# Designed miniproteins, single chains, continued (5): the designs that were tried, part 9

Each design is a single chain, and the fold is of that chain. pLDDT is the mean over its residues in the fold that is shown.

## One batch from the design tools (miniprotein)

Design m16296
Fold by ESMFold2-Fast:
Structure m16296 (fold): chain A 114 residues (1-114)
Amino acid sequence: SVTITQSGGGTVPEGGSVTLTGKVSGADLSKYVLAWYQQKPGQPKEFVGMITPKGEVLIDPRYQGRVTLSVDYAESTVYAHLTDLKKEDTGTYTFALFSNEGTYFGEGIEVTVV
């Protein structure tokens, strides 16, 4: 079975930074698209960015220049470092794994920008 554990949220000031982590067990991350989503209450998940198995990085224009995505394959850990935070960045951030063999979502981590 695949499990995802997320950490690193909380309350942060406008213009501040936060690092979100997703630790994975039971999956080889090199075989998956590694994606981050933001969700506000009562709304669908919106794309933040992803890393492909080929190492390509795609970031949503809302976060361009303000998000750095990285992966440590040896630790099976994925990172999203968010900088220059805005009030509209408030929400639940969810890490996801996508492949032709399955899709897995973490439970999400809350970030509140004040």
Scores: mean pLDDT 87

Design m16297
Fold by ESMFold2-Fast:
Structure m16297 (fold): chain A 74 residues (1-74)
Amino acid sequence: KENVELAKSLINTARRLVEQGYDAVRALEAVARSLEAFGYTELAKIVREAAELAKTVSPEEAIEYALEQIKKLE
């Protein structure tokens, strides 16, 4: 639960950065690297998949994908 809440917090930070004009792929890759550094390898993998998805879909769709996938880890 706490690991998922941390991931949600970091993803929401990425969403705010994207709203400020930051690149969605880079923002999500930064979140994935942070989660990996904390040892949350499954959460990092999901967010990395969302970063790849953000290359072809809207930032909102990629972020929604990440949030739906991490719910499955609870």
Scores: mean pLDDT 83

Design m16298
Fold by ESMFold2-Fast:
Structure m16298 (fold): chain A 62 residues (1-62)
Amino acid sequence: LKPGDIAVAKKDVVAVSSPLLTLKEGERVEVLSVDSDGWALVRSLATGRTGRVGEEFLEKLE
């Protein structure tokens, strides 16, 4: 993943604390940044909310 990529949530993700983001399986996100530790800052295309998600929960769309 890299900034500007569109990705989908592979499964439901539940945020337990800020700044984490809750996503539903199949929800599309825009990647804003990717950390070297496997975390991505994303914006949900469905809700417009931003937050951090583990990169392992996201699959890049072509």
Scores: mean pLDDT 75

Design m16299
Fold by ESMFold2-Fast:
Structure m16299 (fold): chain A 73 residues (1-73)
Amino acid sequence: SMEEIEKEAPYVLYLAAGTSAEKHGDYEGAIEYYEKALEVAPPEEKPEILRRLAEVYRKAGDLERAEEAERRA
């Protein structure tokens, strides 16, 4: 139980940090945190992170990376 939570803690923390950055218009920071979350997330959670990353890429004006993230989700 605690060990399972500990293994997933970095993913959850990166998502929280990315969401906070996005809320404050720091799209570069949000992208960095969501990419880190994607690297350490369980496979089941990756589609949701990819959708969030795609949305942030669109807000940052990077349509190509947004479309790539959407295709991977």
Scores: mean pLDDT 78

Design m16300
Fold by ESMFold2-Fast:
Structure m16300 (fold): chain A 68 residues (1-68)
Amino acid sequence: SLEERIEEIEKRVKEIKAKVDANPDTPLYVENLVEAAERIVKLARETGDPQLAETAERLVDIVEEILK
């Protein structure tokens, strides 16, 4: 369901945010991507828009790849 999808994205956003916050050397652009993912998943929850959920997932995927 969309609700379960949004919950999974929110969990992943919290995980990447924790990693970024723990590393003082994190580049500003990565911090900005995390903030964007946080805002977009919140908007997806408020609107029920699956395209916003997909956009948030893509941003999380990008940050997770950078943090490897």
Scores: mean pLDDT 89

Design m16301
Fold by ESMFold2-Fast:
Structure m16301 (fold): chain A 59 residues (1-59)
Amino acid sequence: MSEIERLAEFAKEKFVEAVKKAGIDVETGARNLRDALETIGASPELAERYAKEVEEEVK
């Protein structure tokens, strides 16, 4: 697994936790994760994939 994929997994876990515990809406959490991953150099495809995983995890 690449370093970016490891960071994406960690960030996903933290954003899922924030959505569930802090009461932010799922769409805002997913968007913030996508933006953060793109900022660290993840491809748009990778960022979108992990953002969708946040949405699925909080269902």
Scores: mean pLDDT 77

Design m16302
Fold by ESMFold2-Fast:
Structure m16302 (fold): chain A 56 residues (1-56)
Amino acid sequence: SMLERAAEELRKKGYLEAAEVVELVARGEIDKARELARRSGDPVTLAAFREALELL
């Protein structure tokens, strides 16, 4: 899926938390994805979460 490809690309670039959040969104685990994005506080992770929701 498009989300799986996005997560793979983030992992290659070292954005491990962002990749995990995108994988959770792909599995429909939105609440877990939101909590991880919030706890990270990282702009890349927060942007990845928002973009992943737009692809659902």
Scores: mean pLDDT 85

Design m16303
Fold by ESMFold2-Fast:
Structure m16303 (fold): chain A 101 residues (1-101)
Amino acid sequence: DVEKLLEIFKEIVEAYENKDKEKVLEYIRKLLKLIGLSEEEIEEYLKNTDEREIGEVYALAVNFLSSYEQSNLSPEELEEIVEKMKERLRKAVLEKLAKLK
């Protein structure tokens, strides 16, 4: 999953910097699928996603990619970090969805 997460984050960064909002949302959808959200949860999140939230996802992607480039981590350590990040992202999205209900 490290390679898939890196690809998604790179695409989010490129789309955001090109001001391609539709492409940013497409890759956020792929990210949410990767972290294990249902189609219903994904659609509800994306429907309620504003420019601030897109900016926060962009910042997360930039910070992760920068940290990855500077890291001397083993493949096993990278997989552990990715699993922890997937869990944290899933929790944050579910907490946001709970507040919308």
Scores: mean pLDDT 80

Design m16304
Fold by ESMFold2-Fast:
Structure m16304 (fold): chain A 65 residues (1-65)
Amino acid sequence: SLMSASEIAAILLDAMGNYLLKKGDYEGAIELYRKALEIAEEGGASEELIERLRENLAKAEELLA
């Protein structure tokens, strides 16, 4: 299966966001997840990836609140 450049970019940003979350940088993680979600939605990424990004973003926002 082929992934689009947008989908690959979103996956990489998701991975970076996960790394920042593990470091306790919740604000940085939120910024990366938001950017990943924007790219994934605009690029027509899989529903599975979009759902995961929404979940990761929500979790990071909850931890910052």
Scores: mean pLDDT 86

Design m16305
Fold by ESMFold2-Fast:
Structure m16305 (fold): chain A 63 residues (1-63)
Amino acid sequence: LVEVEADEEAEKIIKEEAEKNPFTDDKEKQIESLNKIKEALEKAGYKAEVDEENLTVIVYEER
């Protein structure tokens, strides 16, 4: 399943960036980390959005 391979790479990027700052209570710093994850995902060819309310990154493949 081609989507599974793409999702694995996206998950790896998300995990790596999330692990860099796991102990912050600062929402602004978490949002900055999420935007960095978005940037890394977009560089890898994904389309991504930051959900500031849930402090998460939503990943879409634009193809």
Scores: mean pLDDT 64

Design m16307
Fold by ESMFold2-Fast:
Structure m16307 (fold): chain A 80 residues (1-80)
Amino acid sequence: APTNLKAVNAGNKVHLSWDAVANAEKYGVYRVESGGAPELIAEVKTTTYDDQSAGSRYSYTVTACFKTGCSAPSNEVRLE
């Protein structure tokens, strides 16, 4: 699973960053609204993502995806 997922407020967006996972083809970025289920908001090949629609009630996790399937989610991070 990806490690060291961090979220920082960067003006009108949330900047997400995490450590690279060996042999991952892509990463799934998931957002959770307070009391909601995780929703896939982006698939990226980078170790960073900017959520321009972010609100203060969101939390995030990231999965690493391979040809054989995706990892367990990372640590969860929240903006307050």
Scores: mean pLDDT 76

Design m16308
Fold by ESMFold2-Fast:
Structure m16308 (fold): chain A 65 residues (1-65)
Amino acid sequence: SAIDAVRAEYQKRVAELNKEVEALYQQMLAQGVPESEAVRRVQEEADRRMEELTAERNARLAAAA
């Protein structure tokens, strides 16, 4: 199904991105950046890419419905 394909692709991209931001997050914590601030910093960057994935998901969901 289109949803299944979208989920797999979305999950893969999210996992890749999450691994990268997790590394950045850990580095920021090691540098003494507060946890919440570190999350916000890496999340802002990740959010841009997530927006593209979300738009794609929405398009696929609409097509699958």
Scores: mean pLDDT 78

Design m16309
Fold by ESMFold2-Fast:
Structure m16309 (fold): chain A 65 residues (1-65)
Amino acid sequence: AEAARQAAIAQAEADATSRKNDLMKKGFEEMQKALGESGVKASEVGQKLRTELAQIDADLAAARA
């Protein structure tokens, strides 16, 4: 029983790492583009990235609970 829970947590951690790596790459590209357009667009991208990162952390915390 515990082995299944540990496997699920390990998968959630791997998924979280993959999601963060993808978010960092795409977010960096979006931020560079936004900075070239306006400070408002850059702020919007930053807010979106913070929200998505928080969701990844929340999903991982839920999987560990």
Scores: mean pLDDT 81

Design m16310
Fold by ESMFold2-Fast:
Structure m16310 (fold): chain A 61 residues (1-61)
Amino acid sequence: SLLETLSKEQSRVVMDYLESLGLSPEEAERALVALALGLPMPGLSPEQQAGVEALIAELAK
């Protein structure tokens, strides 16, 4: 679920992944906030967005 609460460590893993895609820390934070609200992440392709969603689903198990 895109609305599941992440731990600080899980959020850091997602942020590190977003930054590895070329986002700044501020852009990565904005993308994570958008994802938590069920909105499209700015600056990501549909494939990159699906990858982030899959990572969050895996971390939330």
Scores: mean pLDDT 74

Design m16311
Fold by ESMFold2-Fast:
Structure m16311 (fold): chain A 70 residues (1-70)
Amino acid sequence: SLSLRDHADYMRQLARETSGGQGQLYQQYADALQDADDTGVFTQAHVDALQHWARHLIAQGRLDATRPVL
């Protein structure tokens, strides 16, 4: 499994490569993961944000974006 920071970096890369609302969703997800890494705390708010983002990606047919990066 990737670290929270590695996953956040991946999501920021996707945000830079994706325009509009989907790019904003990737950035919000990256920010949530980075906050968890920086604070050392993974809260219910982070879980809620990740679940909300995952639903948006599924609806847009972009489930691949939730997979671990090599």
Scores: mean pLDDT 66

Design m16312
Fold by ESMFold2-Fast:
Structure m16312 (fold): chain A 77 residues (1-77)
Amino acid sequence: MSEKELEAEINASLSLMIASIMKLMLSKNPSPELEELTKEAEELAEKAVEAARKGDLESAKELLERVKEIAREAEKL
């Protein structure tokens, strides 16, 4: 595995971790707004995994940034 491929996998894994944490937060404090943001984060995390599988580091990084942005919006609820 190349260093670039490994870095892409790390970015995808972080995206999945953030989405999982949001899902856990939703289970403890359910709200329609948090549910919407959690679903969006899960979808973007899945796209990050696909980008990583293709070795697309830039897309994986961009998708992680989007997942982090959604998590910040969730914290404002």
Scores: mean pLDDT 84

Design m16313
Fold by ESMFold2-Fast:
Structure m16313 (fold): chain A 60 residues (1-60)
Amino acid sequence: KKEEMEYIVEIAVDIALETNTSIEELVKKVREGLKESGKFSEEEIEEIVKRVRERLEEEK
């Protein structure tokens, strides 16, 4: 499960960097997409979001 979460983080970061998407917009889309998938708990979704935000802040 952790590998799946890290994979999602990496994809989200790549998309944001490629499309120049804002952190806030990306985080919103990630939360919505993961909730729709039903594969992750609320805590797991927030952990993924936190990781995405941290990675994008490092790229600035």
Scores: mean pLDDT 76

Design m16314
Fold by ESMFold2-Fast:
Parts: structure tokens; sequence; C-alpha cells
Structure m16314 (fold): chain A 66 residues (1-66)
């Protein structure tokens, strides 16, 4: 499953999100500019749902499924 994530917060918020996502070895993260990520999840649908719900809880984060 692939998502485009845009962060409207400061650089610290963006860097924290990148660090969190890269800590999961099943997640592929590609940075496309200063505030936008392409995230690809492989394998576990429960982890995929949990990640999406966590991201939707952040007021500075916009998540779009592709």
Amino acid sequence: MTFVITVSGDKQTFDALVTMLKSDPTVTVKEIGDNTLIVTLSGNPIKEIALVLSLLGDPNVTVTKV
C-alpha cells in the first residue's frame, strides 16, 4: 500500500515523522521535497492500518492513499 504524506508543521515535526517511519524495516520512505513523503508499506495489514490511524491523528499531517 502506498501513501503520499504532506506535513504542514515545522522541520522538527517532519524530521520526527521521517525518523519514526524509517524505524520500521517494512516501510519504504522516499522524500520528495522539504515536506512531502512517499511511503510504501509491505506485508502486514494490521501494521498498515495502525500507521494510517496514527498519521490521521496528527493535525499537521495530510495523508493520501494512491
Scores: mean pLDDT 71

Design m16315
Fold by ESMFold2-Fast:
Structure m16315 (fold): chain A 67 residues (1-67)
Amino acid sequence: KEEELKKRAENLVVAAKTLTPEQIRITLDILAKRYSKEDVIKILELARPKLTPEHQAVIDEKIAELK
């Protein structure tokens, strides 16, 4: 499971290079439907340090919603 979450975080980082903040928000909503709250938070926390400040803001909003 941990290795899968790391792969999902890396995929999110790669996707963020070509996606707008609005498209990232949609991607996070899809993740929230397919994974538990705890797993989504872990994916987002792993991806966050490698993202731009604009994408980090969207991630922070989603983490706050899930807590």
Scores: mean pLDDT 80

Design m16316
Fold by ESMFold2-Fast:
Structure m16316 (fold): chain A 52 residues (1-52)
Amino acid sequence: MSESELEEEARKLFSKESGNITEAKQKVIDYLVEKYGISREKAKEIVDKVFG
């Protein structure tokens, strides 16, 4: 899966989450790590790029 596809997936997952921004970001990071087998550091980079 390309990095652009991971970014798009992160955006879709974030839109489904409720609660504060920090908790939603953490849930997206955890999902990307578990679902796609990427490192936590890489998942955090993707989330930071998408959401700042």
Scores: mean pLDDT 77

Design m16317
Fold by ESMFold2-Fast:
Structure m16317 (fold): chain A 61 residues (1-61)
Amino acid sequence: SLSPQEQASRITSLAIRGIGELLDGRRDEAARLYREASELARQAGDDKLAELFEREARKIE
């Protein structure tokens, strides 16, 4: 029920926060944020973006 703009904004916010946590050395938190971004991308119907975030989360592990 989120608009495409709202979904994009939330996904972007989670990704930026994930990068911030990664830069601060909090790999577990960064991975969680990327998985959350992946889930939102999946709900938005963007499977390609969801796969990109899932890959990034696995890379951090």
Scores: mean pLDDT 85

Design m16318
Fold by ESMFold2-Fast:
Structure m16318 (fold): chain A 75 residues (1-75)
Amino acid sequence: MDEAELEEVRARVARIREATGLSQLDLDRAAVGKPLSAEAKAALAAAGVSEEELTELMSRLYALELAAAVQRALA
Protein backbone atom coordinates (compact mmCIF):
# COMPACT_ATOMS: atom_id res chain seq x y z
CA MET A 1 0.00 0.00 0.00
CA ASP A 2 1.22 3.54 -0.89
CA GLU A 3 1.06 4.53 2.81
CA ALA A 4 4.30 2.63 3.58
CA GLU A 5 6.05 4.25 0.61
CA LEU A 6 4.70 7.69 1.63
CA GLU A 7 6.17 7.24 5.15
CA GLU A 8 9.54 6.14 3.69
CA VAL A 9 9.69 9.09 1.27
CA ARG A 10 8.67 11.52 4.05
CA ALA A 11 11.46 10.12 6.26
CA ARG A 12 14.02 10.58 3.45
CA VAL A 13 12.89 14.17 2.78
CA ALA A 14 12.96 14.93 6.54
CA ARG A 15 16.56 13.63 6.76
CA ILE A 16 17.63 15.77 3.78
CA ARG A 17 15.91 18.82 5.27
CA GLU A 18 17.60 18.21 8.66
CA ALA A 19 21.04 17.77 7.01
CA THR A 20 20.73 20.78 4.64
CA GLY A 21 18.47 23.27 6.45
CA LEU A 22 16.40 23.75 3.29
CA SER A 23 13.14 25.70 3.68
CA GLN A 24 9.70 24.46 2.63
CA LEU A 25 9.91 26.94 -0.27
CA ASP A 26 13.14 25.28 -1.51
CA LEU A 27 11.47 21.85 -1.28
CA ASP A 28 8.37 23.14 -3.13
CA ARG A 29 10.58 24.61 -5.89
CA ALA A 30 12.31 21.22 -6.31
CA ALA A 31 8.93 19.42 -6.45
CA VAL A 32 7.82 21.52 -9.48
CA GLY A 33 11.22 21.40 -11.21
CA LYS A 34 12.13 25.06 -10.56
CA PRO A 35 15.85 25.85 -10.14
CA LEU A 36 17.11 26.01 -6.56
CA SER A 37 19.09 28.93 -5.14
CA ALA A 38 22.91 28.73 -5.16
CA GLU A 39 22.81 28.36 -1.34
CA ALA A 40 20.35 25.45 -1.53
CA LYS A 41 22.47 23.71 -4.22
CA ALA A 42 25.61 24.15 -2.07
CA ALA A 43 23.81 22.70 1.00
CA LEU A 44 22.66 19.66 -1.04
CA ALA A 45 26.19 19.10 -2.40
CA ALA A 46 27.63 19.31 1.14
CA ALA A 47 25.09 16.66 2.27
CA GLY A 48 25.93 14.40 -0.72
CA VAL A 49 22.48 14.84 -2.29
CA SER A 50 22.05 15.80 -5.96
CA GLU A 51 19.44 18.34 -7.11
CA GLU A 52 18.06 15.56 -9.36
CA GLU A 53 17.67 13.21 -6.36
CA LEU A 54 15.81 15.89 -4.36
CA THR A 55 13.56 16.69 -7.35
CA GLU A 56 12.73 12.98 -7.81
CA LEU A 57 11.97 12.53 -4.07
CA MET A 58 9.80 15.68 -3.89
CA SER A 59 7.94 14.75 -7.10
CA ARG A 60 7.27 11.27 -5.64
CA LEU A 61 6.18 12.75 -2.27
CA TYR A 62 3.67 15.10 -3.94
CA ALA A 63 2.32 12.28 -6.15
CA LEU A 64 1.81 10.01 -3.10
CA GLU A 65 0.23 12.81 -1.02
CA LEU A 66 -2.12 13.68 -3.91
CA ALA A 67 -3.14 10.00 -4.21
CA ALA A 68 -3.80 9.87 -0.44
CA ALA A 69 -5.84 13.13 -0.59
CA VAL A 70 -7.95 11.81 -3.50
CA GLN A 71 -8.53 8.54 -1.59
CA ARG A 72 -9.66 10.55 1.48
CA ALA A 73 -12.01 12.71 -0.64
CA LEU A 74 -13.62 9.58 -2.14
CA ALA A 75 -14.09 7.86 1.27
Scores: mean pLDDT 79

Design m16319
Fold by ESMFold2-Fast:
Structure m16319 (fold): chain A 82 residues (1-82)
Amino acid sequence: SGEEEEAYYKLGEWLAENTNPDQLITMFEGQFEYAKKRGNIEQLRLLLAQVKGASTKSEKKEELEELIKRIEEEIERLEKER
């Protein structure tokens, strides 16, 4: 739901301010691979909201924006398989 995506966006902002940037990227990469392996579109959408929130507060904005693009591409790929 939109409320869940908003909550994950805010969580992403908080994590960017309270987590080492390299550790944050490693954590998000792991979450992406986990959701991707399972084909879980809903989890990918929640992760996308979280990474978007983090990208507004992180010094690693470029790497997070590249991850956003990869997550969006995977969501599109999975939606085409339906």
Scores: mean pLDDT 87

Design m16320
Fold by ESMFold2-Fast:
Structure m16320 (fold): chain A 108 residues (1-108)
Amino acid sequence: MAAPGAPTPEQRALADEASEIARKVAEELIKKNPPKETGIGVASLRAGDSLVTAAAVVTIYEDGTVKVHARAAVSGPVNDETREAARKMAEIAAKLAVESNGGVKRVE
């Protein structure tokens, strides 16, 4: 895999943090109201010169097991605005994934 322009350590750390936030928020929402079908949520926000995108997927298995997969990407400088944006987008992506009810929901 060629990766020209790999993310900086700070961008990677923030992306990992946002992914964990999305997973935890989705797990909390699932405990309150379990979804009937697999769902996907994506949320993106520009924070100054930075772009934050978070995505969450809620998968329901035949045995009733529910799993959450979350990913985030950060481009541009990492600062307090970028960190706040990452947290908010993670929370929104998680909510959209749980509420999608067998579909895909997106926020730009």
Scores: mean pLDDT 77

Design m16321
Fold by ESMFold2-Fast:
Structure m16321 (fold): chain A 56 residues (1-56)
Amino acid sequence: NLLTQKDIDFVDSLKIGDTVRYLTRGGEGRTVTIKSEEEKEWIKNDPWILIVSPVL
């Protein structure tokens, strides 16, 4: 209910060095550079994240 399967699949497709943008439930937009596979797991499992998108 927090992230859609599409968002999870997107995060799983990211490589180390890729940048991604996410929106929190508090309304903050953040940009993060993927440093490790563990960071991808944190993003997928963070209940505070509403949506994940590529950086434009």
Scores: mean pLDDT 76

Design m16322
Fold by ESMFold2-Fast:
Structure m16322 (fold): chain A 81 residues (1-81)
Amino acid sequence: DLELVKEIARRLAEREPALREAAEALIRAAELEEKAREAEAAGKLEEAARLRKEAQEARGRAAALAAAHEDRVAAIAEEVE
């Protein structure tokens, strides 16, 4: 249920707004990996490779967003300390 996934992301964003986009990208990556696994099992190797590449790109975006949040947390810590 995509609506439920969005509701969970909304609740996470209320607690940690900076992580909303990262959470959404991770969910997308997981969905793409599942589709890639199904395509691979069906012998659709080209489609599986494309889906895995898209999943990797989504993971990369999530990692970049998480890293940006980490830098922001570090900057705040320096400001306090």
Scores: mean pLDDT 71

Design m16323
Fold by ESMFold2-Fast:
Structure m16323 (fold): chain A 81 residues (1-81)
Amino acid sequence: YEEEVKKYEEEIKKDPNNADAYTRLAIAYLKLGELEKAQHYVAKAKRLDPNNEDALLVAKALSLKQQGKPEEADEVISKIK
């Protein structure tokens, strides 16, 4: 996941309006357990593209992890393509 973080940080540096890159970075941080960073990047993705379904799924998974439901969060993450 650390390699994915670096990859998407580079994509954001090249295109700071790439909602998909912010969404994937949020997924990587969510899987690393960095919930605050995941929340920051998913919020940015939703501001850039409010209709991005993957970003909405990340926000739902993040909420589930914060509520102590990691298995349900992982199920939601598995639906992201």
Scores: mean pLDDT 79

Design m16324
Fold by ESMFold2-Fast:
Structure m16324 (fold): chain A 78 residues (1-78)
Amino acid sequence: MVEKIARRIQELIASEDPFEREVGLALGLMAVSILILEKDYESAIELARAVLEAARAAGDEETARVAEELLREVEERK
């Protein structure tokens, strides 16, 4: 299930629709947070990196900052 959710979020992030891309970024941050709480650090890192790259490409500095903070949280917890 986690793999399918992560894939759908990445599909939204890659969407041609700007609204779907923004939804994908928001859901991506939420999913990364849940993966950290579930101690699935490998999936959390992969998804957080995808969100970070997409946020930087879109010029969404706030989402990029949150994704970087979540990556630091993984390093602290593993």
Scores: mean pLDDT 80

Design m16325
Fold by ESMFold2-Fast:
Structure m16325 (fold): chain A 86 residues (1-86)
Amino acid sequence: MEEKIFELLKKASEAVRKALEALRNGDTETAEKYVDELVKIANELEKLGHKKLAADIYRTAADIYRRSGNVEKAEELEKKAKELEK
């Protein structure tokens, strides 16, 4: 379990870095691809019972979606993160 969580967090960190770099370059399509990866990682962490880690990643993904202009997906992920943190 520990190795799996560590690998997921490493992938999340790299995806965040690449998504933010893409946004800085105006490449919203690439940014959204990395956000999709973040959402998948957050879903896996949620399934493993790591709700706070999942919520943090959902919030980060939501911020990137909002900055890329995808407000609808950003709001969905913000709501999901809030529900996980209660």
Scores: mean pLDDT 84

Design m16326
Fold by ESMFold2-Fast:
Structure m16326 (fold): chain A 64 residues (1-64)
Amino acid sequence: MKLSEEELEDEVLYSLTLMAVSIAKQAKDLDAAIEYLRRGIAEIKNPELREELEELLRELEEEK
């Protein structure tokens, strides 16, 4: 299956965002985790990947 450049970029941004959030959570820095999610949501063009990050953001905001 051939992915477009935009699809590949979104997948990379999604993976980097999840990795950054995971590192921040491991460091117990919930504010940093939320900031990484907000950045990912703003930069990702794929609506399905954006929705998944928005759900994760909601969960983290409820942890505060």
Scores: mean pLDDT 78

Design m16327
Fold by ESMFold2-Fast:
Structure m16327 (fold): chain A 63 residues (1-63)
Amino acid sequence: MAEEYKKRIEENPDDAEAYLNLGKALYEQGKYDEAIEWYRKAIALDPDNGEAAKLLGEVLEKK
């Protein structure tokens, strides 16, 4: 499942939704460190979007 979003990012690296969804998929798998990395990339792509920042905060609270 996470691999599908990673392929989308390879085909379109400007797809902020794919970065966010990959982070969510990794979070659900318990891979918090990897989820953090992808949320950070989503924030870098769109720093005005608070959604990725909120999800990053949630995963950091979990760890």
Scores: mean pLDDT 76

Design m16328
Fold by ESMFold2-Fast:
Structure m16328 (fold): chain A 94 residues (1-94)
Amino acid sequence: HMRVRLIFRVTADSKEAAQKAAEKLAELLGRLPGVTRVDAGVISDTEARVVAEFESPEAYDRFLAEHLPRVKAEVLSIPGVKDVRLEERTEFPA
């Protein structure tokens, strides 16, 4: 079967805001059913990357439909966070 890897890009006013956003996004993603791995890191003074792996395309589709709007809203509520974008989607064998 196939798994899905999704890369988020967070843009913020400062490294501190980017770090807080990445940590919050990783926390929210890590609690979701079907998420098997989450990695988060700041990549510049205004940007962070968060990688999530889903157990299946079905789990990924449920995330987009049921959870993504709330997750984006919570991260965007952090002071200094400007954008949360889905940058890349890759399917890979389990």
Scores: mean pLDDT 86

Design m16329
Fold by ESMFold2-Fast:
Structure m16329 (fold): chain A 66 residues (1-66)
Amino acid sequence: SMETAMYILHLASLLVFTEDPEEQELIREAIDRLEEAERAGDVDEARRIYEETKKKLKELEKKKKE
């Protein structure tokens, strides 16, 4: 779906601009899971993966600030 493709594109964009290994691993894993959800046609699962990944990225940013 277009929605799942947009999630993948956004995360792929973040991956290009990040130099943090923890963020890179998290994003790569999330993209893989999103590609599986796209193959299954499960947009609800794709949305959950995307939201979960954004939360985890925010937590990593918080950790860097400490």
Scores: mean pLDDT 83

Design m16330
Fold by ESMFold2-Fast:
Structure m16330 (fold): chain A 92 residues (1-92)
Amino acid sequence: MSREELEAVAEAAMVLMEAAVLLLTLDTNKEKIPKEVYEKARKLVEEAARLAVEAEERLLAGEMSVEEAREELRRARELLKEAKKLIEEALK
């Protein structure tokens, strides 16, 4: 495995860990978060996790370049950032 491939796999793992933390935060605070915000944030986190899993699987299968995987992971991080902002604002 190249350094670049290992870095992309590590980035995917970090995205999945952040997604798991945000899902736990959503479920723990479900009664405190407006239903519309909860549903929107959950969909953003689930989509980010899907992109990270797909990027890792396709990269490891040789169906995706490192650069393509990193672009999908950048998109996943943007979705997590939006979800985090929605959750933090709802919990103020």
Scores: mean pLDDT 87

Design m16331
Fold by ESMFold2-Fast:
Structure m16331 (fold): chain A 63 residues (1-63)
Amino acid sequence: MTLEQLKEAAKRLAKILKEMGYSVEEAVETAVRAIQAYAKDQGITLTPEELEAIRKAAEEGAK
């Protein structure tokens, strides 16, 4: 799985959570945590830079 796929997943999840009535902050934090948990389960180690890119994608989804 690529970083771009994880970013897209975070963006889509944050958008769905925002549409469900979560705040932008709650949607972003929940999406980032879900993607981190998934990456860890798949044996993927995310760098701080990759994690920041995923967070920014989630922020875009929650707008």
Scores: mean pLDDT 83

Design m16332
Fold by ESMFold2-Fast:
Structure m16332 (fold): chain A 97 residues (1-97)
Amino acid sequence: MLKTEEGRKRFEEEVTVALGRMYRAIGDILYKKGDYEAAAESYIKAAELFETVPEALEEAAEAYEKAAEALEKAGDLEKAEELRKRAEELRRKAREA
């Protein structure tokens, strides 16, 4: 692979992880304020970003678990269960990587 393409891909992954961490932090703030629906949306956004980076699958799983907790507080138990199952799947993949 060309060094320029390799460097851009690494930079793009670093930016994606930073954006994911930003959405996770926003989710944490919203969760503490009791805005559980908005917290869940922010955590899902973080998890989706982390999922695009193979090295961040564990962070994606943690973000989905946080989203599930927020959805449980908001009363959306079905969606919370789906996200917990997704988190388990991602943790399994992270262990095999």
Scores: mean pLDDT 84

Design m16333
Fold by ESMFold2-Fast:
Structure m16333 (fold): chain A 64 residues (1-64)
Amino acid sequence: SDEEIEKVIKELEELKKKSTNPGFIAYLEELIEAAKEAKRNKDEKLAKSVKEGLKIAKEMFESW
């Protein structure tokens, strides 16, 4: 689970590096913070929500 959430954080950070839209970057930063909180608190529900957020973020990035 920790390894999975670390991978999610890494993918979000990579999307952030490739992004130029300030609003999308802010959204990615919120997801990264939530992912770090999920890892810190071992919050499985929050981890699941962040994984879903990553999927949406990838779809948004591909639609640009």
Scores: mean pLDDT 82

